# Designed miniproteins, single chains, continued (2): the designs that were tried, part 36

Each design is a single chain, and the fold is of that chain. pLDDT is the mean over its residues in the fold that is shown.

## One batch from the design tools (miniprotein)

Design m5224
Fold by ESMFold2-Fast:
Structure m5224 (fold): chain A 107 residues (1-107)
Amino acid sequence: MELLDLAIKADFEGLRKVVEEYKPEKPASQEVIDALKKAIEAAYNGDFEKARKYALEFARLSHAVTPELLDFYLTLLSPKQFAALLIALGIEVGVPPEVLLEMLDKL
């Protein structure tokens, strides 16, 4: 998956270009959006415990990835790589591009 390659490289410019062209037909629920925003903020700040909590909640609500696989990536990836992965998963589940651009602007 091309999005996963961008995430593993922490290619925030590449992810931004995808988000700018991305038009979800069905937007993600507010609960999914809120969990993702909290997970990205915690991941970027290096708060491993909160990043894990909110990322697993995002996984359960969105079904974008299994909680087990996401927890595995959290143990292997740097904070920047994990934040990039969460943005890529947000694209996959239809999080609005304006929300993802707001998160990218904070990184």
Scores: mean pLDDT 80

Design m5225
Fold by ESMFold2-Fast:
Formats: structure tokens, C-alpha cells, sequence
Structure m5225 (fold): chain A 87 residues (1-87)
């Protein structure tokens, strides 16, 4: 619970990485994880990006998801473009 509150205060990339590490460590469902993050006040933009990247990883694999995240961090892809790729 405290981890979600901390993530809400972090920049997008750091918030995403912290939330992903928590999800893996706690072994909770994706739906439960997203609900807890929303209740803790994690930014909607961060959650949308997280959900899109997780969906890409599930469909295309971790290599593609990591490449897309890298391009986003380099400013070569926008959040909106990543959401379109996940659709």
C-alpha cells in the first residue's frame, strides 16, 4: 500500500519500474494490482502506460516491450503511440 503511494509521487519511469517490481514480488493479479494503484492515487497516465506495456509484453514478448519502453524514454515514441500499439 505504501509502495503505491510512493509511486504516485515519482516521475513516470520510476513510478512504472517501482510498480512492476511490486506486482512481481506480491504475486497478485493484474486486475487487483491496478485497482490498488488507483485507490492509492497513482497517476492515471502512469497506469495507462503500464497497462499498455504489459499488454505488449503478453502479446509480443519482453524484447519488443523493452524496445518500445526504450524508445519512449528516448523521446522517440509518445504515450499515445504506445497505447495505439497495445490496441
Amino acid sequence: EDLFEEAAKLPLVEAFLKLDAYRLAKNISKEEFIQKAKEAGVNEDTLELFEALEKIEEIEGEEVANRILSLYLEGKLTKEEILALAA
Scores: mean pLDDT 69

Design m5226
Fold by ESMFold2-Fast:
Structure m5226 (fold): chain A 72 residues (1-72)
Amino acid sequence: MSEEQKEEIKKILLDEGHSEEEAEEFVERLEKAKNGDELNRIMTELNVRSGKPLSNESGKKIVEIAEEGGLI
């Protein structure tokens, strides 16, 4: 995943009301994901743990960026 892709994901999370620390941790976890199941788990954990579930639109954008980064 490129630096630009990481910054785009962080910006989406910040716009959804997440902290900068949460956004950075999320991106680091996404970089370590090896398949779609791990990606789905990371997304679910963010939604449950933060109490601030991502909109469907933001979630789709993050998945698209991760797919372009060769994660799945």
Scores: mean pLDDT 76

Design m5227
Fold by ESMFold2-Fast:
Structure m5227 (fold): chain A 62 residues (1-62)
Amino acid sequence: GAAAHAKEREAVREKAIQALEDNSHLLSQEQLDEAKKELDAMVAAGASPDEIERLAVRALVG
């Protein structure tokens, strides 16, 4: 249900932020802050877990 999807989105967001922070040596502070803002905006917009994960991957690989 929608509540289960909301929890899954939050879990994927936390994992995505952790991946960005674990790889922060590859990113500028500005790139890291922007990626975190985009993740928060996607979660607020109700994006799927897959879309949130794809955004994090794109931020890390360019």
Scores: mean pLDDT 77

Design m5228
Fold by ESMFold2-Fast:
Structure m5228 (fold): chain A 91 residues (1-91)
Amino acid sequence: MADELIEKSEKLIEEARKYIEQARAAPTLDEQVELIDKARELLMEAVAYLNQARKLATTPEQKAKIDELEKKIDEVESELRRLMREVTAQR
């Protein structure tokens, strides 16, 4: 079961990245903010799945994959913070 939760988390991280890319291309500020919020929701869901996976993980390989995905989440959160600064750029 840990493998299934790990896979769900990885897919959510990938989906969040797609929303970030869409937000960068969005023509209005409102659309950009909505897409950023969607990406953030997906990351929070990914974190929840990884926390459950960690409790169920029995192999070193599973634990290593969870650590890897936690680093990816940190990366994507950093990217979201940067993007939010861009969309609220100084005028």
Scores: mean pLDDT 84

Design m5229
Fold by ESMFold2-Fast:
Structure m5229 (fold): chain A 67 residues (1-67)
Amino acid sequence: RPSDAELKRALADIVRALINVLKERGYISEETAKKAVEEIDRLEKEAENLSPEEFNQRLVEILKKAS
């Protein structure tokens, strides 16, 4: 089974990929996509200090702001 750190990294990568697809399809602006990715990058720097549940909640909040 993946570690909590590996799961957090995988989830962040999936969310970044989703943001890029939404940008490429014109559902969100390039500026919105860039800001969302920058927020995910900051969240990853704090990942060791966050529970998996808190990390997931913050990722969902970033997605909601982008959409």
Scores: mean pLDDT 82

Design m5230
Fold by ESMFold2-Fast:
Structure m5230 (fold): chain A 93 residues (1-93)
Amino acid sequence: AEEKARKAIAEVASKYKEFTEEEIKEILESPTVTEAIQKLSLAMNNKKLSNEKKAEILLDVAEALRKVAEETGSEKVKEIAESLEESAKSAKE
Protein backbone atom coordinates (compact mmCIF):
# COMPACT_ATOMS: atom_id res chain seq x y z
CA ALA A 1 0.00 0.00 0.00
CA GLU A 2 2.74 2.52 0.93
CA GLU A 3 4.74 1.90 -2.27
CA LYS A 4 1.60 2.36 -4.41
CA ALA A 5 0.71 5.52 -2.44
CA ARG A 6 4.23 7.00 -2.92
CA LYS A 7 4.01 6.30 -6.67
CA ALA A 8 0.58 7.98 -6.79
CA ILE A 9 1.94 11.12 -5.05
CA ALA A 10 4.93 11.27 -7.44
CA GLU A 11 2.65 10.76 -10.47
CA VAL A 12 0.40 13.67 -9.40
CA ALA A 13 3.47 15.90 -8.86
CA SER A 14 4.80 14.97 -12.33
CA LYS A 15 1.64 16.47 -13.91
CA TYR A 16 2.55 19.92 -12.52
CA LYS A 17 5.24 21.98 -14.32
CA GLU A 18 6.17 23.58 -10.97
CA PHE A 19 7.97 20.39 -9.81
CA THR A 20 11.41 19.35 -11.06
CA GLU A 21 12.35 15.76 -11.97
CA GLU A 22 14.69 15.75 -8.93
CA GLU A 23 11.86 16.76 -6.55
CA ILE A 24 9.56 14.08 -8.06
CA LYS A 25 12.33 11.47 -7.61
CA GLU A 26 12.81 12.51 -3.95
CA ILE A 27 9.07 12.01 -3.35
CA LEU A 28 9.10 8.60 -5.10
CA GLU A 29 12.21 7.43 -3.17
CA SER A 30 10.84 8.54 0.24
CA PRO A 31 10.74 5.55 2.65
CA THR A 32 7.22 6.38 3.88
CA VAL A 33 4.05 8.04 2.54
CA THR A 34 4.29 10.61 5.36
CA GLU A 35 7.84 11.57 4.30
CA ALA A 36 6.75 11.77 0.62
CA ILE A 37 4.01 14.24 1.64
CA GLN A 38 6.51 16.22 3.74
CA LYS A 39 8.83 16.53 0.71
CA LEU A 40 5.87 17.62 -1.46
CA SER A 41 4.85 20.27 1.12
CA LEU A 42 8.45 21.52 1.48
CA ALA A 43 8.79 21.88 -2.32
CA MET A 44 5.48 23.82 -2.53
CA ASN A 45 6.56 26.15 0.31
CA ASN A 46 10.08 26.70 -1.10
CA LYS A 47 8.58 27.64 -4.50
CA LYS A 48 6.19 30.10 -2.75
CA LEU A 49 3.21 28.73 -4.68
CA SER A 50 -0.14 30.53 -4.27
CA ASN A 51 -2.58 29.18 -1.68
CA GLU A 52 -4.97 28.30 -4.55
CA LYS A 53 -2.25 26.28 -6.35
CA LYS A 54 -1.21 24.51 -3.12
CA ALA A 55 -4.87 23.58 -2.47
CA GLU A 56 -5.23 22.27 -6.06
CA ILE A 57 -2.14 20.05 -5.74
CA LEU A 58 -3.14 18.76 -2.28
CA LEU A 59 -6.66 17.88 -3.51
CA ASP A 60 -5.25 16.01 -6.53
CA VAL A 61 -2.90 14.05 -4.24
CA ALA A 62 -5.77 13.33 -1.79
CA GLU A 63 -7.92 12.01 -4.68
CA ALA A 64 -5.10 9.72 -5.88
CA LEU A 65 -4.52 8.44 -2.31
CA ARG A 66 -8.26 7.79 -1.80
CA LYS A 67 -8.15 5.58 -4.93
CA VAL A 68 -5.09 3.71 -3.56
CA ALA A 69 -6.88 3.23 -0.19
CA GLU A 70 -9.96 1.80 -1.97
CA GLU A 71 -7.82 -0.58 -4.08
CA THR A 72 -5.60 -1.74 -1.16
CA GLY A 73 -7.99 -1.42 1.82
CA SER A 74 -5.39 0.69 3.67
CA GLU A 75 -7.02 2.70 6.48
CA LYS A 76 -3.70 4.54 7.01
CA VAL A 77 -3.64 5.80 3.39
CA LYS A 78 -7.32 6.82 3.71
CA GLU A 79 -6.55 8.85 6.88
CA ILE A 80 -3.63 10.56 5.09
CA ALA A 81 -5.92 11.46 2.16
CA GLU A 82 -8.50 12.97 4.57
CA SER A 83 -5.71 14.96 6.31
CA LEU A 84 -4.59 16.39 2.94
CA GLU A 85 -8.17 17.44 2.10
CA GLU A 86 -8.27 19.36 5.41
CA SER A 87 -4.85 20.95 4.66
CA ALA A 88 -6.18 22.06 1.24
CA LYS A 89 -9.13 23.82 2.95
CA SER A 90 -6.69 25.62 5.28
CA ALA A 91 -4.47 26.65 2.34
CA LYS A 92 -7.42 28.38 0.59
CA GLU A 93 -7.98 30.64 3.63
Scores: mean pLDDT 79

Design m5231
Fold by ESMFold2-Fast:
Structure m5231 (fold): chain A 95 residues (1-95)
Amino acid sequence: SNQDILQQGKITLQQLQSLADRLRDLLTRHGDKLSPEEKEEIRRLIDELLELSTQLYNAIQNQDYDTIQRLIEEGKKLIERGNELIERVRKRIAE
């Protein structure tokens, strides 16, 4: 339903914002332990999260349910990628 799509969109938006904060924290706290390649991957992912968050926020405000559904699917893939990156990095640096 449209109500379920809005609710899932809002949940996804919060998850995207939370992940961006976690990635920024990783750069700030552990930057010296990160490879240049890892730093670039993290920065690119933050940029992708910010862009998707803006698009999803606008789609929610406009009640564009079709766009919200597509952005939820894209957001889930990006969240999975980000969580895998954080886990990989944390295991390597043994925090």
Scores: mean pLDDT 90

Design m5232
Fold by ESMFold2-Fast:
Structure m5232 (fold): chain A 55 residues (1-55)
Amino acid sequence: SAAEERAREYAYEQVKKMVEFGKKNKLDSIIESALKQAEENLSKEKVEELKKFIE
């Protein structure tokens, strides 16, 4: 549904912000937590995009 698609996009944006915060503050635990949340809630394609963003 459109609501489910919006929820997934919102989840991706939140996880991406967590990664940005973790990278800026050199907090690997936050990056790992963000990746785990992405793997549980997002598509494999979005998880791979996030992994590329982490690098």
Scores: mean pLDDT 81

Design m5233
Fold by ESMFold2-Fast:
Structure m5233 (fold): chain A 89 residues (1-89)
Amino acid sequence: GSAIEKIEELKEEAIEAIRRGDEEAALEKIDEIYELAKKNIETDPEVLEKAIEALEEIAREARRQGRERVALHAEIQIGLLLILKAILK
């Protein structure tokens, strides 16, 4: 749906920000993905799964580019979403 499309857009924007070295923009996009996942957590589990997948791709690209702070931030948010998924399942 629209939320899944927005997560994909935010993922691409975060990866582009990482590649150009704009850590602040990357962190902002990661936060937007997390907030969108939280908003839809009980109503659309597909949005949660897509958000986790997107954050995993962002973390991998950040690690590849040596952007450790961005990678750690994405990894923390993945952990939080996985905890929420486990509690609500």
Scores: mean pLDDT 87

Design m5234
Fold by ESMFold2-Fast:
Structure m5234 (fold): chain A 73 residues (1-73)
Amino acid sequence: MEELKKQIEITAMDLYGLDKEKAQKVAEKIVSKVEELRDRLAGLPPAERVALRQEHGPEIVKLFNKEIEEAKK
């Protein structure tokens, strides 16, 4: 998770021009969503895990874009 958080921070700063504090907030929200999805996946049968992953991949991207726009305000 720390590695993912760092990668999101770097992406937000380098590609989207956010300062470190704003990039950290974006990374925290995305990591929290990913952790929630991992917890949900842990108890599911394989077929449901695939379905949940396919559903929530786009949701994570949408959340990232939303948080970037929010941080630019």
Scores: mean pLDDT 76

Design m5235
Fold by ESMFold2-Fast:
Structure m5235 (fold): chain A 60 residues (1-60)
Amino acid sequence: SNAEKQRELDEKLRELQKKLPEVMAEIKTRMNKARQNYIDSLKKTIDELNKKIEELRKKL
């Protein structure tokens, strides 16, 4: 039974080694998209704040 358990562990290790690059690529893709969405959101916030500042400047 120890030989059977060793074979199962070796098979699981090979499966994980094959899947790891795919999971890493997926994580990078999701992180890049989240980062870009966050940057775009910040740019919109800055633009909105600049508009409010300019509007206040015209009233003062």
Scores: mean pLDDT 83

Design m5236
Fold by ESMFold2-Fast:
Structure m5236 (fold): chain A 68 residues (1-68)
Amino acid sequence: SPVEIVREIQEVIQRLYALGARKEAAEFSERLNDVLLDYHRGKLSEEEFTEKLKEILEEAKERLKKIE
């Protein structure tokens, strides 16, 4: 579900902050916030919202893997 994907993104962001990757954490946080705002404002369908969240999660996990 979108709620579960958002939670996983937030978990990765927290890990990035814990590792001192503050710029990367802030960038993913901003991207997540932008997608949430676009969905809230009706700019994205539920399908588009879910797809964009999955893309952010995949990129965030790859970034974490390279830092950790």
Scores: mean pLDDT 88

Design m5237
Fold by ESMFold2-Fast:
Structure m5237 (fold): chain A 63 residues (1-63)
Amino acid sequence: STVYTVTITGENPGLTSDGATVKKGETLQATSIRPSSIPGEVVATLTDGRLLVAGEADVEITK
């Protein structure tokens, strides 16, 4: 299965669709990553079904 590891590396936190904040040093698993409609933002679909929105410069994505 295709799973991406998304790590918040910048000072700006990520936000999940359920209203949670993801901070620097936290790591989440995603099934897909796509650009947001907002330039410089990415949207990850997490393995639990939530969405994560974060700044492109504030994340490291590995597969």
Scores: mean pLDDT 85

Design m5238
Fold by ESMFold2-Fast:
Formats: structure tokens, C-alpha cells, sequence
Structure m5238 (fold): chain A 86 residues (1-86)
């Protein structure tokens, strides 16, 4: 996978998972869970913006790969939280 392709796919995944976190927060009757979902949604948005900035300035492959890995780790954190709610 090319670095630009990895960045674009990760940005798309972060956008989709942010929407999922916000939708689940709206449905949650538990304030603690709602706050955790909103926090994750904010962190996903911040990681997306960081990846966009790295792409725009032509950052190194290593910097992009680390940022993409952080994005994937946050997506996995959201998935674990959603599974714990079931």
C-alpha cells in the first residue's frame, strides 16, 4: 500500500468511526458511557486532522505510519468500548 493510499484510507476510517461514536453517544442512556464516546469522537477527529496536516506538508513515511497506527489504535479502543456495551 502506498503512503498516500494508507493516509486516505485511515482518514476515511477515522471519519466513519467518529460518526459511529457520535451516533452511539446519542443513543446512550448512561452519562459515563456517553462522555467516553464523545471523548473518543473528539480524539478521532484530532487524529484525522493530524493525518491531513502530515499529508499536506509531505511528512516522512515513518511519521505518517506512526500517526496511522495511532488512528487504528483509537478505532480499536472504540470497538472494544462498543463491544463492552453489548
Amino acid sequence: MSVPELVDLTIQALSEEKKKALDEAKKSGNEEVKQKLLKIAKELDELKKRLQELRDRGASRDEVARAAAEGQAKIEELKRLLEEMR
Scores: mean pLDDT 82

Design m5239
Fold by ESMFold2-Fast:
Structure m5239 (fold): chain A 90 residues (1-90)
Amino acid sequence: MMTVEELLERVEEIKKLDKESFIEAARKLVEELKKLIEANVKDEDLKEELLLQAELMRKMIEATEKGEVDVDEAKESLEEAMKKIAEILK
């Protein structure tokens, strides 16, 4: 299972990718984030909120693939969201 530190390191790596590679890597990262939340968050209200945030990231990635969201904006939004979640999971 991926650690919070490994997840943040992967965000920095995927931000350097082209649009198509970013979309594929970001989808996998969101799936790993959901697993990490399910395994580590014991507070049910917090778990629900964090899983909702992960689902919103997944929808943003879908919108980026469709050209509805700029890839550079998506990269920055993903990094900011992941950093906020990482602080909660510490």
Scores: mean pLDDT 82

Design m5240
Fold by ESMFold2-Fast:
Structure m5240 (fold): chain A 100 residues (1-100)
Amino acid sequence: APLSEAEREAAKARIKAAILADPKLLAFFKELFAPDSSDEQTAEIAALWFLTVAEEDEELRAKLQAVTSDAELAEVIKDILRKHAEELPSLKPLIDETLA
């Protein structure tokens, strides 16, 4: 089942906070989506993208619900990006450069 509106807003806020707290994630998403946007706008765009991915992936939703800190959530986001690089090789150089 899809996330409720309240669960979606809470998840978006958590993802946004985790991205803003991690300079490498913020740099990655700024370069990927919005190099000319503010850090807050970049984090908002990235959080919306991750929520769309999470709505299709129950394991990702479970991981997002299980993490309790922004640092742990940032590591989950990095792991998902690294896994995504295996499926989209064009993203791998950017991931390797920014997320290491």
Scores: mean pLDDT 73

Design m5241
Fold by ESMFold2-Fast:
Structure m5241 (fold): chain A 80 residues (1-80)
Amino acid sequence: MEETIERILNMSEEELEKAFKLLEEQRKELEELLKVESDEELREILKKLLEALDKAIEERTPEAIVEVALLIKELAEELR
């Protein structure tokens, strides 16, 4: 994880634009999943991820991408 954080913080502007496009695609995927998900716990997780993605897309900083990555790790660990 630390290596991933360092890579994100050292991204070029071109790499950051590609990362934000990927976050926008992931946001659409998660929004579609939320529409069909009936499990309340999974719905809460998807909502938290969507909020984090929306914030990262709005802020457009490497630090915002790190926050999304950390949240994904935390939520993935809670699901196990």
Scores: mean pLDDT 76

Design m5242
Fold by ESMFold2-Fast:
Structure m5242 (fold): chain A 73 residues (1-73)
Amino acid sequence: AEELVERAREAIERGDFDMAILVAGVLAHQGHVEQALELLREGRDIAIKQNDTETAKRLDLAIKHIENLAALK
């Protein structure tokens, strides 16, 4: 899990938010829901700071999707 989180953070630093969303989805399916949510929230905050409204919206939707999956247990 930690290795996947690190790779996704590197992807975010490169501007590859799609890779971060993909990795977060994998983490959530493996039961690492909180790590997936933290990763997506970090990416969203970076996208907002960069004034990338489209990427921020995509990350927000991914966050909501994973939160909904977590609520089902």
Scores: mean pLDDT 79

Design m5243
Fold by ESMFold2-Fast:
Structure m5243 (fold): chain A 82 residues (1-82)
Amino acid sequence: GSQAVKDLIRALEEGDAEGVVEAVKRILDLGPYSTAEVGATIAPYLVEDKEKAIEALRKAMELTDDPDVKALIHTLIAQLKL
């Protein structure tokens, strides 16, 4: 549910790369077009320290071999650069 999105926001705020991977995995497990998947795409806009969030996302990319997890992380990095 929405808890996975809250966990993602917390992990981004704390710079917790492991927490980012785990939260993204849980969001993807909820299925495509879920409210949690939509919420994940806006999570970077809710974080004040964008540089810290980008570093956590980049480190999360190095911690996972799951292509679906990597794809969502790439989307989040792209949104933070806008």
Scores: mean pLDDT 75

Design m5244
Fold by ESMFold2-Fast:
Structure m5244 (fold): chain A 102 residues (1-102)
Amino acid sequence: MYESAKEIEEKILKRYEEAVAKNPAVREEIIESLAGLMFLFEGVSPEHDKISEALWNVLSHLVGRSKADQIRNMSQQQKDQLRQQQLDRSRQVQEQERLKSL
């Protein structure tokens, strides 16, 4: 038995709650970032599909399953836009992480 996956999910939810409590305007931005990550990993490989499903589960906890399904089924153009925004954000985070490793 392991608890780390549940702990990670709880940490993500807690950080979301703290961010939204401090500034409700970031709610949409965080949701879009999670959706972008989900679409980024979707359809790449079976292993990436598992990561996409895990992100969808987190998203469904934040907005409810009906809204998460609506997000997952948005137009390809909207999905591509969210994927691009998340790629830009992920690149920025990776660059910061590399700088910290010096």
Scores: mean pLDDT 69

Design m5245
Fold by ESMFold2-Fast:
Structure m5245 (fold): chain A 65 residues (1-65)
Amino acid sequence: MEEKKKRAEELMEQLKKDYGILDIRLEDGKIVIKVDGDVTKSSAKAIAAIGLGYELGLPVEVEVV
């Protein structure tokens, strides 16, 4: 809801900074995270995706570019 959306926006900004995420989008019923194809960061980005999905109660999809 509104409070969760605000928390999610804060987390999205932090994740872009800490994990090198290219883009984070809220689609209808899911979160889409776009990341660089750097294999050294893939596991950290997966952990971040799980955290976001849990916080919002939405499925998370990670796209490697």
Scores: mean pLDDT 65

Design m5246
Fold by ESMFold2-Fast:
Structure m5246 (fold): chain A 85 residues (1-85)
Amino acid sequence: SRRVLTYSASVDAPEGLKLPFPVSRSLTREEAAEYLRRLGEKYKNPKFLEIADFVLETDATGVGVSEYVNDDGKLTVVVSLVVPA
């Protein structure tokens, strides 16, 4: 069996950001951690840095990252780690 660990953080969407559909992608652990660190610095939200640390500490074979903007104008980033059970 396998387990999925899911983390999320939300921030006010930057001016001009348009995501007409949710964007999902697969990244390496290192790529995901660097992306999340950049988001944490850009938006001054420590939750992104916390998630980056969890990504690097978790023995996952890959990382799923999904992004969407809701009707409240918030950018939500969801990170999913697939790990052996």
Scores: mean pLDDT 79

Design m5247
Fold by ESMFold2-Fast:
Structure m5247 (fold): chain A 66 residues (1-66)
Amino acid sequence: MSETIARVLKAIVANPNASLREIAELAGVSVGTVRRVIRLIKEGKIKEYLPSLSDEALEEARKRAE
């Protein structure tokens, strides 16, 4: 589960202009999973699933997800 979230975050950060469908394809997950990860980022709960995530990577993901 945490590895899946990490893949989605990396795909968002690396591909800021990619659609949700493209992010899902790159991370190997469903569009629903991508939407769930974006909600976790917005709610500030992402670190509960990925404690090793750096604050810098989290801030970049938040900026790109908006």
Scores: mean pLDDT 72

Design m5248
Fold by ESMFold2-Fast:
Structure m5248 (fold): chain A 102 residues (1-102)
Amino acid sequence: VAEAVAKGVAELEALRLAAEIVEELKEEHPDISPRKADLIRQILAAEALRGASREELREKGRELLGLSLEELEELARSVAEDSSMVRLELAVKRAIEEEEAR
């Protein structure tokens, strides 16, 4: 129960960190399309969930800026299969239901 809740918190922190890095990239490159920014955010969130540091995410974000939309969509699809928010949300909801059933 507590572990499932902690995983939910880790997902939220990963999303926040990825969003911060993307905002930094937008300041340096204001011509980034919203779609490209969203794809980069998704990829960085998955890397953060795997334990990547803020410095590693900044370097990765800069690398991703050089990729085409097609390459970014391919990467985002790959990471989504392994790091689904839906899985973490379902795990948290199940843990809450189990606690309520006590």
Scores: mean pLDDT 71

Design m5249
Fold by ESMFold2-Fast:
Structure m5249 (fold): chain A 74 residues (1-74)
Amino acid sequence: APLPEIPEEAREALLEGIKALDEGDIEAAAEAFRRAMELAPDNELMRALLRMVAGIAKAAGDEEAAAAIRAAIE
């Protein structure tokens, strides 16, 4: 089955969110992830990637980042 293609602008927003998480800026990360979701509405691959990032953050002990990412995709 074909996977939904992620628009370039949505990919850039996703990468900016990941960079913000690496820098510890949870607020900027949440804003970037919301933008990614807005640019790729109903995109199952984008939602799956964001859930994966939230899971990684939680596994790393960053519960605040995990919660912010989940809020962005709801």
Scores: mean pLDDT 76

Design m5250
Fold by ESMFold2-Fast:
Structure m5250 (fold): chain A 82 residues (1-82)
Amino acid sequence: SEAEEKKEEMKKKIAEKMQKIRELALKFEETGDLSDVKEARDLLLELSREMKEFARELGDEEMLANVEEGEEQGLKELEAAE
């Protein structure tokens, strides 16, 4: 179905952006460059926005709540690194 195709595309986007966030985190551990933390935060917020829009399109309130919780936790972890 179109919904399953969109879900698979979203899965790929999540994997790609999460990989980039992990690479930025590793780079920050090596260099201490706060710009990498800022870029990781921006990517996390963009990913969260896309996932929330997808959850709203599906009418999945549980997925929406889980994405919002994940965003809050991720932002707290990035703030702790600063």
Scores: mean pLDDT 77

Design m5251
Fold by ESMFold2-Fast:
Structure m5251 (fold): chain A 100 residues (1-100)
Amino acid sequence: MEELRKRAIELLREAAELSRKAAAQDPALQDQFEAARTGTELAAAQLEKGNFEGAYSIAESVASQLDRIAAQASPEVQKTVEEARRLVEEAARLAKEAAK
């Protein structure tokens, strides 16, 4: 359980960093990337508090948001957003497992 929590937090932190890098490359989507980054950081904070169910719900919402951003992003930025989405989806899966 502790190992799942630590891995999920690391994945969310990496995803937040990728969102920040993507925002710098595509200023037209900056507000959307900032919202996704904030959500990713909130999910990590919930995991740190031991709220696995809350973290899972937030991470699922962030993954959906990143999917919508990827559809609007330039091809170069799209790859970064898709990677961030994969990290958030894996973190959500680990949070759900840890909640059991």
Scores: mean pLDDT 85

Design m5252
Fold by ESMFold2-Fast:
Structure m5252 (fold): chain A 59 residues (1-59)
Amino acid sequence: SEAVERRIDELLARGEISQNEADNLRTMVKGLEEMGMSEERIEEKVDIALEMIARRRAG
């Protein structure tokens, strides 16, 4: 979704995620969209992935 892609771009621009992490998230979103997953469920999976990334970077 455009909203999810925009969020990934903003986090990358702020340095909160790496380019590799952003590319992996975009690949995941595209795959889930191609499988017909709802935008709401895709956003939930992105949130989980971002939380895991944040925890790794904080530790």
Scores: mean pLDDT 82

Design m5253
Fold by ESMFold2-Fast:
Structure m5253 (fold): chain A 90 residues (1-90)
Amino acid sequence: KEEEALELFKQAQEAWAAGNYEEATELYAEAVRLYLEAQGASPEVVELGEEAARLAMLYLAAKAAGDEAAAAEYEARLRELERRLEAALA
């Protein structure tokens, strides 16, 4: 439900602000999953959305740490998920 997703988004923001990037990543991914489920998205779209949210957070964490190699890897995986999402919506 949308209230559960909102609560997890808040927890993810708190974890990120505290520097707990791993915890923030998992909370954000779960929040996106619950949000998409509440919107009636298909299981495939929910799964792709959750993975995209996780990769986006890992990308931001790598950028914050100055890890350019890891950031580039996560960015490439996000582009792959974009193509998979387009296929799922076709």
Scores: mean pLDDT 83

Design m5254
Fold by ESMFold2-Fast:
Structure m5254 (fold): chain A 72 residues (1-72)
Amino acid sequence: GAEEAARKGAEEGVRRGARLAGKEPDEEHWQRALEGGYKGGLAGAKSGGAEGGYQGNMATGHVAGREEALAS
């Protein structure tokens, strides 16, 4: 469903962002990145359905993952 697609998008985005940063975030920062990516993507892509949720959350997760990896 849309929630599952959004969650998968956030996870993939966070992984890509962390790789771009060249750092692996610790567990706390990883959890923050996933939550931020998921919530931010849902707020921005609320009307996009499952596909829009995946794409939006991947983009938001990418930013969150990069920032949290650099912070950890």
Scores: mean pLDDT 71

Design m5255
Fold by ESMFold2-Fast:
Structure m5255 (fold): chain A 103 residues (1-103)
Amino acid sequence: AITDAAALHLQREADARGEPVIVASLPEEVTKLSDEEARQVGRTMGLGLAEVAKRRGAKKVVIVYPDTPQGRVAAEATAETLREHGLEVEVIPASQAPPGLPR
């Protein structure tokens, strides 16, 4: 997925600089969920990422999400969960718009 490719590039860049950062992508399937389902998925992903961050000693998580309202809802729920666990969070939209559509 394009979000996975963007997250992989950012993770490789952080690793190359020796930064204790985890980069995670939200799946494009989130765009097909209701707002309630997107929040639930985001919360669940946040819990899993918090445990990974603790094991790796990471202090920051970067979330790449599909550039849709549902993707944003899931990303915000993930970020809220991670911040509750004492992590710094940055949320970045991945451009998923077809060529010629302004988004």
Scores: mean pLDDT 74

Design m5256
Fold by ESMFold2-Fast:
Order: C-alpha cells, then structure tokens, then sequence
Structure m5256 (fold): chain A 84 residues (1-84)
C-alpha cells in the first residue's frame, strides 16, 4: 500500500474532498459504507465506499481499508457492477 508523508496525505485528502465531497472518515463509517454497498449493489454506493477506504488508509488505517477494498472488488465482480 501507499507510504505517504503528511504533506502528500493532506494533498490527496483535498483531491478526494473535491472529487467525492469526503473530508474525513473513520473505520466505522467505512464498514457502514461497505455494508450499504453490499445491500444496494450500485456503482454509486461502491464508489463512495471506495473513496472512504482511501481516506481511512490515508489516516493510517491501511489494513482496514485494504480489507474493505477487497470486499468491494469481490462484490463488483459477483454482481457485474463497474468498479470505481
């Protein structure tokens, strides 16, 4: 996974906020978003959950983010949903 310094993390967080409107995320919010994506099975829900996973990874929870992204990828493949 990505090893970024504080300046690079802030810059990437800003780009995610500008693109997806996500400023901050917790592991709990990520888990909730992944559960929602599994229930709704839409490209939009998957995209939001993936963006949250990147924000959570940038905040130092890389393992939780990696597991979430793997779940989202499996869901997308199983149900033929476009991966964001």
Amino acid sequence: MQVLNEKQKEELKKKIEETYGIKKATPEELEEAVDRAERERTAEALAEAAALAYVVALDGHEEVAREALARLQALAEEHGIAVP
Scores: mean pLDDT 72

Design m5257
Fold by ESMFold2-Fast:
Structure m5257 (fold): chain A 77 residues (1-77)
Amino acid sequence: TAQFLEDGLMEAIEEETGVKAESGADVQKIADENPAVREALEEAAKVFEEASQTESAKEAVEKGLEVFREKLREAAE
């Protein structure tokens, strides 16, 4: 369960920012160094929590990752 979200976050960071994360610890380090990534993680976590109450785990992860990517793109511009 947590691995699916972690893998998705690492892939999204690489696709949107070009920074390769190899573990959850790397995701946290990138978030600490990049306020935009930290903010995107906070918004994605909120969406994931809300979706997990009504959706399947896969759908909740997909919705969270969509918000994460959207916030990263907004910050990159």
Scores: mean pLDDT 74

Design m5258
Fold by ESMFold2-Fast:
Structure m5258 (fold): chain A 84 residues (1-84)
Amino acid sequence: DFVREVLAKIEAGEEITEEELQKLIDLLYSDNPGKRLLAVDILSELYLRGHKEGLEALKEAVTKETDPNDLFFLRLVIKELEKR
């Protein structure tokens, strides 16, 4: 399970690869809402562990999102992360 493996790496303080980061970003644009939510959670954790790329990916998603509910959720997540 790619998601569990990447999350375990992030939680262990291991660096993720560019390929792993790109796969997380791809999940953020999935047609499956559960995969999108999972990508948001992992990218948020990546940012909280000191990797600004997680927050940058979420901010870029805001510029491409057309669903009002998903847009509201993304903005709320970004706002909470930026309080840190």
Scores: mean pLDDT 80

